Designed miniproteins, single chains, continued (4). Designs and how they scored, part 80

Each design is a single chain, and the fold is of that chain. pLDDT is the mean over its residues in the fold that is shown.

## One batch from the design tools (miniprotein)

Design m14758
Fold by ESMFold2-Fast:
Parts: sequence; structure tokens; C-alpha cells
Structure m14758 (fold): chain A 61 residues (1-61)
Amino acid sequence: MLSPEEQALFDAMDWLVENAANLSPEQFAEWKAVVERRMETLSPELRARVEAKLAEAEARQ
């Protein structure tokens, strides 16, 4: 199971995927920077999952 911090990141990623089309490119870039910083502390498996969600959100931009 995910830690509370990891769960909060995945909840934020689900929100970002759902709302990506409604964000400006500048707002999205700000979110992406925060997510990329958080990914540095994740295991390779969790990082790959976050990267997949980020790619999905980018595709919806």
C-alpha cells in the first residue's frame, strides 16, 4: 500500500489528468514541475506510474 504522502501525490495526479484540458500551458507547466520534483524520491515502480499519469495529462492538454 502507498504511504500517505505517495497516496496524496497519486490523488493530485488523478486530479491533474481530469483537469488538464482546463489548465493553461503555464498552469500545467507549474504542476509538472512540482510532480517532477516529487518523483525524485519515489521507487522506480512508483515513478513509472506517475510518469504514465503525467503523460496522460499532457496528452489531454
Scores: mean pLDDT 80

Design m14759
Fold by ESMFold2-Fast:
Structure m14759 (fold): chain A 73 residues (1-73)
Amino acid sequence: SLEEDAIKRIKAGVEKAKKLLEQGKYEEAKEIAEQVLKLIDQILPSASESTKKELEELKKEAEEIKKKAEEKL
C-alpha cells in the first residue's frame, strides 16, 4: 500500500541520516532528516491511528538527528 511504502521510505531515510551523523557528515544528515520530516508531515494527517503512532516515533528520531547535526554545524 502507499502507506506501507511511505513508512519503508521514512525508515530508510532515518537510517541513512543516522549513518551520515555517525560519519560526521552533518550537513547531509540534516538535509535527509528534513526530507524525512516533510514526508511525515504530508502523510500524518491521513494515516491510520496505528500508523500515526509509528510516524510520531519516526518523527522524534528525525528531529533528534536534525538537532544533533545542527549542534555540530
Scores: mean pLDDT 85

Design m14760
Fold by ESMFold2-Fast:
Structure m14760 (fold): chain A 72 residues (1-72)
Amino acid sequence: SEEERLERAVKALVDAGLTPEQARYVAEKIVEALKTRSREEALAEGTKILQDLGLSKEAAVRVAARMVEAAE
């Protein structure tokens, strides 16, 4: 279900060190991108948001990939 995909994405982000509020914000944006755009665009948007939250480029890429996998 949609809610189960969102909760899996949130859990992946919290496990990566984001706060629950940050994780929910990012997960909601990326789950929407996966539904309305493409996997590639969701990964790019997730990476950008995670960098804006203070992650390095390398960490943001890894965390975005794990989140997208969890949301699938």
Scores: mean pLDDT 83

Design m14761
Fold by ESMFold2-Fast:
Structure m14761 (fold): chain A 76 residues (1-76)
Amino acid sequence: SLPEPSEEARELIKKGEELLKKGIDYFNQGKLDEAKRYFDEAIRLFEEAARLGSWEGDVLAALAAMYKALIDKIEK
């Protein structure tokens, strides 16, 4: 069974998901600088959740990092 995350980790995931969604919305609008800022903040929250034992934090941080890497490639 997967480890059960703490309430603190769950709150970090929820906040990170809201930022990730907003980052994707900006990405879809072509607002890459705004999208990147939201992805950076989402990664930070997801990595903190992962440090608290959330496997979801690891997965979602990787997803947000993938979007950020795509922006960096487009901006070159």
Scores: mean pLDDT 84

Design m14762
Fold by ESMFold2-Fast:
Parts: C-alpha cells; sequence; structure tokens
Structure m14762 (fold): chain A 96 residues (1-96)
C-alpha cells in the first residue's frame, strides 16, 4: 500500500470513529501534474445543513492534520454536499 493509500485509509478510519453512521461509498487517488488528489465520497443519514457543515469542517481538520503527519502539504480541500446526504471531499496534496 502506498503512503497516499495509507493516508486515505487513516482519514476514513478517524472520521468513522467520530461519526459511526457514515458510509464510505468511494475512495479515489489520482496523480495530476505532480500533485496527489484524494477524493472521498461518504453517505450520511444526517440532513440538517448545520450538522453537515460541522461534519465537513471536522473532516477537513482531520484530513489536514493526518496529511501533514504523513509528510504532505495540503494545497486545497474542497467539499460538496448534495440533497441525498452524499458528501464528496477532494484533498489536493504535495509531498514535502
Amino acid sequence: MSTEEKLAEEIVKKLQEKYPELKVLDVTILEVDGRTVINITLQTPITDPAELAAIVKDFEKIAKELAEKYGFEVLAITSQVDADGVITISIVLRKK
């Protein structure tokens, strides 16, 4: 397993430990122009916008802390939530 795959797995594990109701739908790792992009798609039964926003912020914090621990610089984190409770988070990384 690559360092990028280990990072993605640990992010998902930490998020599910805090929010056990989250289902992992997909995890994709791409390399584009010397950057690593990790896309994580999750489903939640939570539909309240404020609770969803709190989960997303907590996820972004966990992702950043773990990425830095694994020796990556976080260039961008973007998140999207749809009406069906599907959360897609994209993390753009550069190796330090």
Scores: mean pLDDT 81

Design m14763
Fold by ESMFold2-Fast:
Structure m14763 (fold): chain A 92 residues (1-92)
Amino acid sequence: SAAETEAVVERVLAEDPSLEEEAERLLALDEEKLRELDKELQRLAEEYDELLASPETPENKERLAELEREMLRWRAIAALAARLLEERERAA
């Protein structure tokens, strides 16, 4: 939900204020770099799905937790970038 996304963004931003700068960098990317980023995010999602189908070893659990943190971070960056874009469009 939108409320859950907002809560995630605020939690992650409180832990790492540099995410606002990363959101601004995301908005500055050209189409080629955005396509490269999208492919990397798809790779992370595929690795996560493959790992979910794998045996529950301590190593696999640690990797799943790392992937969850990385995907959550990108979700927060994307939500912040969308917010910044809306604010800029309203100010123009």
Scores: mean pLDDT 76

Design m14764
Fold by ESMFold2-Fast:
Structure m14764 (fold): chain A 64 residues (1-64)
Amino acid sequence: SMMEKMMKEMEEKRQQEIDQLQQDVELGDQGARQASTSEGADEVVAMLQRERQRLQQRMKQLQS
């Protein structure tokens, strides 16, 4: 039915957003590991940790 199709589309869009946020978190974690080996890493790592936390909170909202 039309309603089932709409619900599936909404669920797929939410899943895609969650998947994208998960990828963003993984990229942030990878960036933080790379930054930790460079001079001035402390501030860059702190920024990446804050961004990661923001993405995790958004993902949690979508999953809840």
Scores: mean pLDDT 71

Design m14765
Fold by ESMFold2-Fast:
Structure m14765 (fold): chain A 69 residues (1-69)
Amino acid sequence: GYAIVVVRLRSPEDVEKLEEIAKKYDAVGIGRIDEDTYGLIVPESKVDEVVKALREAGIEVLEVIPYQP
């Protein structure tokens, strides 16, 4: 299964950090939801690691949504 990790980005530098985390944890996609809100689609097995990495990078995690295509 997959999950969507919803994050709020506050600067262009946060976008670069999000892209690096996405690549490191084999994210299947990044979608822009709103002007400052993005969704990162990751395997459910990687959710805890991704959330930790995002928070350590200073990125606000808003919610985690289970996703089944």
Scores: mean pLDDT 84

Design m14766
Fold by ESMFold2-Fast:
Structure m14766 (fold): chain A 66 residues (1-66)
Amino acid sequence: SEKLLQEVYERAIKEAEGAAKKLEEALGGEAEITVKFPDFVKATVTKGDEVKELVYDLPLLVKALS
């Protein structure tokens, strides 16, 4: 469902932004949000040579909610 995909996408963006902010505060690094609709939303936080990634797989989330 295109409507469900859009709702999941909007939630994933909000979750990624919240997670990136918390990780940036915890690590003291730089946060970046990468979007590839309809595939994923990714939050990356980098501090020196340390990288933390959170990936929100949109098709997988849609399938889980269907």
Scores: mean pLDDT 81

Design m14767
Fold by ESMFold2-Fast:
Structure m14767 (fold): chain A 61 residues (1-61)
Amino acid sequence: HMEEVLRRVKELSDEIGRINKEAQAEAEKAAATGDSWRVLEEAGIRIIKLSVEALGLLHEH
C-alpha cells in the first residue's frame, strides 16, 4: 500500500517539475508580449493543485 502512495507522489512530483520547467521556458517567450506574469500564474495554480493532491495522499497514509 505505501508503495502505491509513494509511486503516486513521485508521479505528481515529476509532473510539478515538468510544469515548472515548461512554464519558465514559456514565460521567457511571453516576455516579448508582456504575458510572462499570466503564464507563471497559470503554472503556479496547476502546481498548487498537484501539491495539495500529493499532501492529501501523504496525510491519509
Scores: mean pLDDT 80

Design m14768
Fold by ESMFold2-Fast:
Structure m14768 (fold): chain A 84 residues (1-84)
Amino acid sequence: SVEEAEELLREGRYEEAIELARRILEDESASLEEKVRAAEIIIRALMALGRHEEAERLFKETLKRFPELTVGQVMRLLGAVLDR
């Protein structure tokens, strides 16, 4: 679940958080908000791991994939990628 991925991120278990969040992002039954939260978790974990280029690519891909994102959702994703 998204909550489990968020907990893994808080614990510094970045690779596990990415794996779980990627499953949510690719789940057709997941809501837009769940997919946005999953993308945010992956971006934050990638940034913490120093994988900055991968984090930036996912940010751009998420904006392209979900043009219906609210300003608030875009700002949350931007905040994750700007975390340095």
Scores: mean pLDDT 85

Design m14769
Fold by ESMFold2-Fast:
Structure m14769 (fold): chain A 66 residues (1-66)
Amino acid sequence: MVDEIIEEGKRRAREAAEAGDEAAVIGAGQALANRLVDAGVPVEKASEIAAEILREARALMAAKLA
């Protein structure tokens, strides 16, 4: 289900952010967008969802590391 893909993507991005690994955060966002497209989500919508999650993960990383 799309919700499960989003939840997994959020989890991976959060773990990467907590580890301070910006490359892993970016990778998690890309993987999420690809999984959403594979599940039938339009590219535009998948990109929006991935961008929001990546933004949240970067904010978490900044708050923990800066």
Scores: mean pLDDT 80

Design m14770
Fold by ESMFold2-Fast:
Structure m14770 (fold): chain A 71 residues (1-71)
Amino acid sequence: MGMEQAILSQAITAVGQELKDAGKAGLSRSELIERVSKRTGLSKSTISHALDLLVKSKAAVQDEEGKYHLS
């Protein structure tokens, strides 16, 4: 299943880059999904899963307003 792993890895990289580019302002889940989907053509479910993995690994955090940031 190397192709599925490659797609998820691409999604993780793209999510991280969008969060880095957003800086202190952060991005909501829907804003992040729309930006990454528009740029990469990846499915919204794959992007959502990549964001969840980054949050679980503590590479990303969600603030009180629901915005996601790189930790």
Scores: mean pLDDT 81

Design m14771
Fold by ESMFold2-Fast:
Structure m14771 (fold): chain A 100 residues (1-100)
Amino acid sequence: MSRIEQLVEEVRKILEDETLSREEKKERIAALHVEANASLSERDRVEFARRVALVFSELNPKLSIPSYLNMLGALLDAARSEDAEAARAGVRNALDTLES
């Protein structure tokens, strides 16, 4: 399995884990995006962000298309960030869109 595929599967496991609170899920997914930004090329980080957005769309089919696009935009901004704190903020914003 590629590194991107491994990270995407970790995100899916976190989202489907009913024992984790919403805040714990946000922290763990944000940490995975920080790890991806440190270890992957920009191209691979963008691909990771797109795949994560697809997982969110599969698990939250009731959300509108504009909400999915806003979430994708936030994840792409996080993927392009050179600042780990800004990357985490982008991921948190994406996940907050899913809770609305």
Scores: mean pLDDT 78

Design m14772
Fold by ESMFold2-Fast:
Structure m14772 (fold): chain A 94 residues (1-94)
Amino acid sequence: MSGGEILRRLRALIEQLRELGSIEEADEFMTALKNTLIDLAKKATGPASKLLTDDQLLFIGIGMLRDDAPQAAEAKAKLEELVQAAEATLEKVR
């Protein structure tokens, strides 16, 4: 799965959880998604990350993931695990 496809799929699952009233679980998955992308950007920017806001880091991380940057491979695998966890959570709510 491409990085952009994983991002789209995870966001869609989070929205489905919110629509079904699983707001707490949806918020937890959104926080994990944002933190994964921010951590990716921090590792890529190194010391310069201290000069960037969380929103700027999130934007960089999203771009790196969508571009399937080599540095995004670990973040991509982590987000694939989040997709599987979100799908399992969605099955329990049904």
Scores: mean pLDDT 85

Design m14773
Fold by ESMFold2-Fast:
Structure m14773 (fold): chain A 95 residues (1-95)
Amino acid sequence: MKKEKEEKEKLEKALEAITFYDVTLSQFHPEEFKKRAKEKAKELGIDVSIVYKAVKIFKAQWQAELDAFFRSVVEDLLANTENPRGRALIEQGLR
């Protein structure tokens, strides 16, 4: 249990160090990602497995956020069958 607390702190540090670029790299250029993950693991003084775990968590969080955002945008566009730009311009002109 206490050893998991140290791993959790290392995982949190890894999550702060990874970026969307690292997630993209893991999907489209896995060999380049492996090299970069190993380098970050060495810099942070953690195991590469923790870096991989951090990327999976980041990807899951990003996927959920993107899915929610995309659904919201698509639903808004589908619901608006009128010319929204025309309406907005008229409203701006009246103000």
Scores: mean pLDDT 70

Design m14774
Fold by ESMFold2-Fast:
Structure m14774 (fold): chain A 65 residues (1-65)
Amino acid sequence: SEKIKLAQELLRLRAEKEGKEIAEKYGAESVEVERVDETTFRAIARKGEEVFEKEVRGPILEALL
């Protein structure tokens, strides 16, 4: 469904935004976004040996249709 694809893309963009905010807050050198499952992305910010991660969970996809 095109609506499901749009919902997934919006969730990815949200994870990128939250990753950027974490990177700015902690002075991280890099930020990565990883898809964990259908409704979850993980934003990972790295500063030297330190790793800061945050899970970004969407609502159930049916609620976004």
Scores: mean pLDDT 75

Design m14775
Fold by ESMFold2-Fast:
Structure m14775 (fold): chain A 77 residues (1-77)
Amino acid sequence: SQQQQVQQLQQQIDQSSQDLIDKAKAGDGVGMKESYQKLIDSLKQLSTVASPQQVQQAKQKVFDAIDQATQARAAAG
């Protein structure tokens, strides 16, 4: 169902967001790029199947993860 697709994409966004932050803390630039690409792809897919409220929530999580990753990378070197 569309609801199951939304839940799966939200879970992928949560997992990829955490992975991005973890890779940033580890100084893994290649891993960061891969996690970032997965986030953008998942967010694009979510925007075609989810409600506006769900998309806004997901965008906020993605932006927060990118900000945290950027700060973690800056602190690492």
Scores: mean pLDDT 85

Design m14776
Fold by ESMFold2-Fast:
Structure m14776 (fold): chain A 65 residues (1-65)
Amino acid sequence: SEKAREEALRWARLVGQDPEAVREEIDRLVAQGVPEEEAVRRVLAARAPDAETFLAALPHLAPAP
C-alpha cells in the first residue's frame, strides 16, 4: 500500500505532474475511507486517461494472479 503511494509520486515527477498535488489528492481520498491503492488508481486515472495502462506496469498496483 505504501509502495503504491511511492510509485505514484515517482510517476508524477517523471511525467511533470506536481507530486505534492498528487499526494494531497491521495491523502484526501484515504481520509474519506478509500483504501490507499484504490485512491492511487483513482488519482492517476483522473490525471491521465491512459494511467490504467501505466498502473498495470507497477508491481504494487497490479492485480493478483
Scores: mean pLDDT 69

Design m14777
Fold by ESMFold2-Fast:
Structure m14777 (fold): chain A 82 residues (1-82)
Amino acid sequence: MTQEEIDYEVELALYEIKYAVGKIAYRRAKTPEEKIQALEDMIKALEEGLKLAEDSPYMPESVIERLKEALKKAQEELEKLK
């Protein structure tokens, strides 16, 4: 494993952590405004993670598909709260 590969995996893990933190915030949210903020944070993390995954020629298609599905679900939930 090269330093470049390690750096790439660390960046992906950081986006996964940001997404997980957003999901916890969403579950703990008591107001629609708090839920909107948590969903916006999750969407941003997923968009950053998806861009990183798509920029990699070696990223498994299953990972890209899961990120796209998660992003779509978060966007649908955000629309319900508007």
Scores: mean pLDDT 76

Design m14778
Fold by ESMFold2-Fast:
Structure m14778 (fold): chain A 107 residues (1-107)
Amino acid sequence: MIEKILELLDKIIELYEEALKTGDYESAVEEIEKLLKEIADLAVESGNKELIKLIEELNDKFLEIKQEIEEALKLKDPEKSKAELEKALQRAIELVKETREKLEKLK
């Protein structure tokens, strides 16, 4: 179970890093949301309370970052939009990496 979630978290990191390089934020966000749902389902199926809590905390923080991304995309200035998107994506990458490190300790 934990190994599968770690693989999905690694894929999320790769998607955010690619979005930073390509500027294709919309496609990345949709795929990441699907992966986060799969991770949440796996955590619930595991019955592990510590794992479930960790993934719930990740999802809550991701919702905040998603709002930051949506607000950045609404900015009329392309340069400001790009800067705010890059900040939100970097914060998302850090969050996923921190979650991954905590999950490794549950092995």
Scores: mean pLDDT 81

Design m14779
Fold by ESMFold2-Fast:
Structure m14779 (fold): chain A 92 residues (1-92)
Amino acid sequence: HMRPASPEGYRRLAELYRKAAEALKNKDLETVQKYADEISRLAGEADRRGEFELAATAVLGLIQLHLAVKYEKYDEGAEILERNAERLEAKA
């Protein structure tokens, strides 16, 4: 069984997803990379604390950001991240 993440962890990841989604909509790839790096840092911290659900969710967000940029699906990628942010906010 996974250790449950703190409400703060879910709120932080949701905020990063919303900011990354806005950067994707603007095709601001430098800002997308900045938030990808921050999500990666959050994933590493969560993993080290045994908060595996939060860590796995953050990694999936990174994969989604990578695919959105690689395949130029910026609006679709942003929508998925915004929807995932809403789910994370519900867990906080």
Scores: mean pLDDT 85

Design m14780
Fold by ESMFold2-Fast:
Structure m14780 (fold): chain A 81 residues (1-81)
Amino acid sequence: SALEARIAARVAALRAATTVEEAERALKGLMNLGLESDDLAVLERILAAAREAAATATGEMRELLQTFVDALERVRAEHAA
């Protein structure tokens, strides 16, 4: 689907990011897609991608990715309640 293609493109951009700025743009794009879809399954998919990126990141990049993971986990918890 178009949504799946957009998510895949943003995940690829996140994996290719060499700067905090590039990673932030990819993460904001993914967050916007999650909010636009209003679908918990899409949010969980984005959360999984962000967690995978955080697992291999170091320094400021890891801090940025972990901040987004924490924010997504909070949104997921609020939807599950």
Scores: mean pLDDT 79

Design m14781
Fold by ESMFold2-Fast:
Structure m14781 (fold): chain A 118 residues (1-118)
Amino acid sequence: SLKEKAEKIRKEMEEKIREMKANPEKLSEEDKKVLAEIEANAAVVEAFRGPEDAERFRRLAEIMYLLIKEERYDDIKTLLKASEGGERELLEIALGWAGALLGKEDEAAAVLREVGVA
């Protein structure tokens, strides 16, 4: 199912993030900068939406960063289509933010248009 595919993608990306954080000496300067900016943006989300949404944003932003870096835009569409409510809103915010940070704003916008984001 779509939700099963989305969960598999999330688990794969979360495992990669865990391995990256366990081996900080292997991180690129871009990886270090992006992870630091995710933490800074999570603090902003906490101020406006609370700690639960901040934790969710951090996780989703890390996943979006890796998927964009690996050019896995079809997997991003799968995650968006499988998501609803506040989780989908945070996923859209994470995609827009990561797209802007990586110079992939046009690709991020195309994904959002294709999945029917208003």
Scores: mean pLDDT 84

Design m14782
Fold by ESMFold2-Fast:
Structure m14782 (fold): chain A 83 residues (1-83)
Amino acid sequence: SLDEKLEKAIDSMIAIASETNPKLAEEMEKVRATSKSPEEALKKISRLVAEEVMKELLEEDPSMTEEIVEKMKEILEEVEKKE
């Protein structure tokens, strides 16, 4: 189901964040716990992840950041358009 896929995506995002930025992972867990739906949680968590990824990658390679930001926008748009 969609909810299972969203929960798996959230789990993966938190796991990755936990390895690279424990404070971000903590905020993501808080958002998940306070959100009323997996869709709402994913939207908020995706924003946190996108902002952190952009920050990290901008220091490494600004041009690569554009490609990742564009991909994240596509994913968020697909989630928002799906009923």
Scores: mean pLDDT 72

Design m14783
Fold by ESMFold2-Fast:
Structure m14783 (fold): chain A 81 residues (1-81)
Amino acid sequence: ESTAKLLRRIAELAREAGETGDEITEGVAEVALASLRVASSRVDTEEAKRIAEAVERALKALAEGKYEEAARIAEEAAEEV
């Protein structure tokens, strides 16, 4: 499933950004989350709403430099898909 794979990849990127301080890796995670937010906002299901909420929480954590928290949020969302 593409959504679960993307969320797991985002979690990996968030952890990597936290470990390395690589702004490009962080930017890739942000773009992936923003893309998923746009995609989920176009689907009227409870699953899509939960994914959108998780994406917003992950984006906020990432913006606050809480990389491990952002990774955990993305992993938990991946388990729900």
Scores: mean pLDDT 78

Design m14784
Fold by ESMFold2-Fast:
Structure m14784 (fold): chain A 70 residues (1-70)
Amino acid sequence: LAAEIARLRAEKAEVEAHYDKLIKSLNEQLKKATGEEKKRIEEWINRVKQRRDESLALLDAQIAALEAAS
């Protein structure tokens, strides 16, 4: 149980770090973009944020379920 919870917490931290790095990279690209390119990057950032939130919510639910089983 403790090992599974630790693994999921580590996975959550990795997912957060991955998406934060990606969003930071896209924001740097956004600073240099104009017109339609800027609009495309803004839309991509929004989709990445949604995917991040969904992934983190799933991991949080799995962690909570395992903690409740203790």
Scores: mean pLDDT 84

Design m14785
Fold by ESMFold2-Fast:
Structure m14785 (fold): chain A 71 residues (1-71)
Amino acid sequence: SMSDQEIIDQFVQEVVDRAEQQNVTTPEELGKLLSEKVEELEKRYPDLPQDLIDVMIRRSVQALQQLLQQR
């Protein structure tokens, strides 16, 4: 639904913003950032469908990989 898309977009934007704020440039730093965000997501949304969580993670990975490839 559109509501689910908004939640996904917000999460991805938060991941991108944090990566930019921390000046993330290495794969190791990207991995740590994503791990932290995933842990926060799991704690924040314990009852959220796993499918939706998976989509949020996948989109965040794609966005972070895109940023890394352009550096």
Scores: mean pLDDT 77

Design m14786
Fold by ESMFold2-Fast:
Structure m14786 (fold): chain A 67 residues (1-67)
Amino acid sequence: LSDEELEWIIEKVYEKTGVKLSKETIRTVVKIVKENRSLSQEELAEIISEKTGLSKKTALVLVELLQ
């Protein structure tokens, strides 16, 4: 992901959830998504929520933007 793509994702998550994510959090989530490509969006959101402490709602929005 480029810095421009990271900034775009941060903006969209904030618009949809009110949560301001760090670039580090997004990179962590991207890694989880890439390592678990066979999982559904719901399953990915559960794993992301568990590993990052984000709400399932915020995790779902982020997964949708990354797929």
Scores: mean pLDDT 83

Design m14787
Fold by ESMFold2-Fast:
Structure m14787 (fold): chain A 92 residues (1-92)
Amino acid sequence: MTREDLAATKEEGLAFLREHRSKEQEPLIELAEKLVDAYINGDKKKFAEYGLKLLELHFEVVSKSNTNPEELEKAEKIFEEMKKELEELAKK
């Protein structure tokens, strides 16, 4: 994929998410935009930073809206694994 293709996909994807979002998802979409920008620019440190913030907000939204204990356990496990990976990526 070229950088132009990635930029076009970003604009289209973010427009779709903004159109179909709930109020609770608005902070997630803002961070997702910053994450995609960091990815396009090859900024691994910024990618890890925004990715961690996005992961934290996503987990908070899931735990607030989801009363299923099995779903919450899975979300917590994924959160811890992704946090560790992002922290390691930030070191490089």
Scores: mean pLDDT 68

Design m14788
Fold by ESMFold2-Fast:
Structure m14788 (fold): chain A 72 residues (1-72)
Amino acid sequence: GATDEEIDRAVKEIAVAVYKTVNKFPDEIAEELLKILESIKDPETQLKAIRAVGESDDPEEAVKKAKEIVEK
């Protein structure tokens, strides 16, 4: 299973992505990102998409990266 350090990192990455989506991105982009993330059934792929969103400062780039991860 995941180590405590890996879990702590994942929690922090999720928190950053949620903060950016709710507070920094337009509502339309936030809704599209949530729909993309909800479409991902594999937890590892979902976490990778969440990280990409958290690392993106541009809302359009966040959507593009999330879609690319789903299409793999």
Scores: mean pLDDT 72

Design m14789
Fold by ESMFold2-Fast:
Parts: sequence; C-alpha cells; structure tokens
Structure m14789 (fold): chain A 71 residues (1-71)
Amino acid sequence: MPVSAGVLVTVDDEEAAQKAIEAAREQGAEVKYVQHGNQLLLSLTAPDKETLEKALKAIGELAKIERVTPL
C-alpha cells in the first residue's frame, strides 16, 4: 500500500536541497517540498515502506534529517 511521510531536513544551500530532493525521487518516491532558508520540508509518497526507507536513507546521506512524521 502507498505510504507517506513528512520530513524536516536542514540543508546548507539550495543546491544541497535539490540534491536531497533528487536522491529521494531516484529511489522512487514522489516528492513535494517547501524550502525556508536552510530548512527543507518534504512530503514523500512511496508505493511501499521499502521504497520510503530507501528514500529516507538517501536524503540522510546528503543532509541532516531533523524529524520524520508518518502521514
């Protein structure tokens, strides 16, 4: 079943934000986002939990994940 999560990420700049978004999308997650300064709020939707976990891992390798909220 599709799963969704809200993710709050701290990024150094807009390029870092784009890399984190692209990494999540490459893992198969659909990404909606809002950026405010160095904070990036992501809404991730994935077809299953495995895809969501892979997307979260990919983001965490590029930026600091502050919070993950199941939706």
Scores: mean pLDDT 83

Design m14790
Fold by ESMFold2-Fast:
Formats: sequence, C-alpha cells, structure tokens
Structure m14790 (fold): chain A 84 residues (1-84)
Amino acid sequence: MKKEREEVIRYVAEELIRIGEAIDKQLQAQEAAKQAFEARKAGDEAKAAAYEAEYEALVAELREAGEEKFAEAVEEFRKKLEAE
C-alpha cells in the first residue's frame, strides 16, 4: 500500500518546509526591526523607514500564512528592543 506512506512523507516534508519558511521570515523580520532601531538611533530616518516597511511586510506575510505565533514572537522581540 503506497498511498499511506507516500502521503505521510509528503505531508511531513511540506510541513517542515512551511515551518522552515516561517522561521526564516521571523528571523528576517527581527533583523529588520533591529536595523530600523539602529537607524533611528543614528538619526537616519530614511533607512529606519525602509527597515520598518520591511518588518511590517514580513509580519503581514506571516499572518497571511496563518503563522500567528511567529508574527507574535517578532512583535514581542520588537517591543523588547524598543524598551532598551
């Protein structure tokens, strides 16, 4: 019986890819938030705005993909960063 094994393997592979993409976007959004913070601290408003837009786009992509916990983790990271 090939269907059960092939379907399970495909499902697991697809889920691992999905989770990997969510983690990658989370890390990219965290880096964008950090770069925006550093740019604001340096007085580079244009650079800060560019990284802020990148951060917001990545968080929106995570939410659209249903990765709400990853989006929340990024927002929590940003809050801690801005509290410093």
Scores: mean pLDDT 82

Design m14791
Fold by ESMFold2-Fast:
Structure m14791 (fold): chain A 68 residues (1-68)
Amino acid sequence: SSIIEEVEKKVKEALAKAKSIDEAIKLVEQVWKETMEKYPDLSEEEKEEIQRVMLRLLLEWLTKYSKE
C-alpha cells in the first residue's frame, strides 16, 4: 500500500529527528493525526495495519535510543 509506504517514510524521518522518548512519541502521534486527516475514509483494518507499522518503527528506534 502506498499509504503504508508514506507512513513508514514519515515516521522514520520524524524518529531520526527525535532527541527523547517523549519527543519520539509526540512525533509519531503527529504523523498518525496527519494520516487520519489526509485519509479519513480508512477502514479499521487499514488503521490497524498503520498502527502496527508505527509501533514496529517506534520499538526499533527505542532499541537504538541514546539519551543526552
Scores: mean pLDDT 83

Design m14792
Fold by ESMFold2-Fast:
Structure m14792 (fold): chain A 84 residues (1-84)
Amino acid sequence: KKLVIKFGDGTELVFDGSTTLHEVAKEIGKKTGVPEEYILNAIWNATGKDPYKTKVGELSEEEVKKIGELLQKVTGEKIEVSLE
């Protein structure tokens, strides 16, 4: 399965199941201009899992929903996160 992140400007980031959540956080940080550490902390708080050790393929639908909610809070941007 893949993690899809859609931003309010229509930009989309897609990560395969082998991608670490740390790599996901790095790319979101580049896209939004938010420091990577804030994105990492949001993902850690959403999942309860270490983003350096957790891959996209390990995420549940509920964890993905929480990631989307916390990413919107820390970035101030409209962000939709889904598994496809």
Scores: mean pLDDT 86

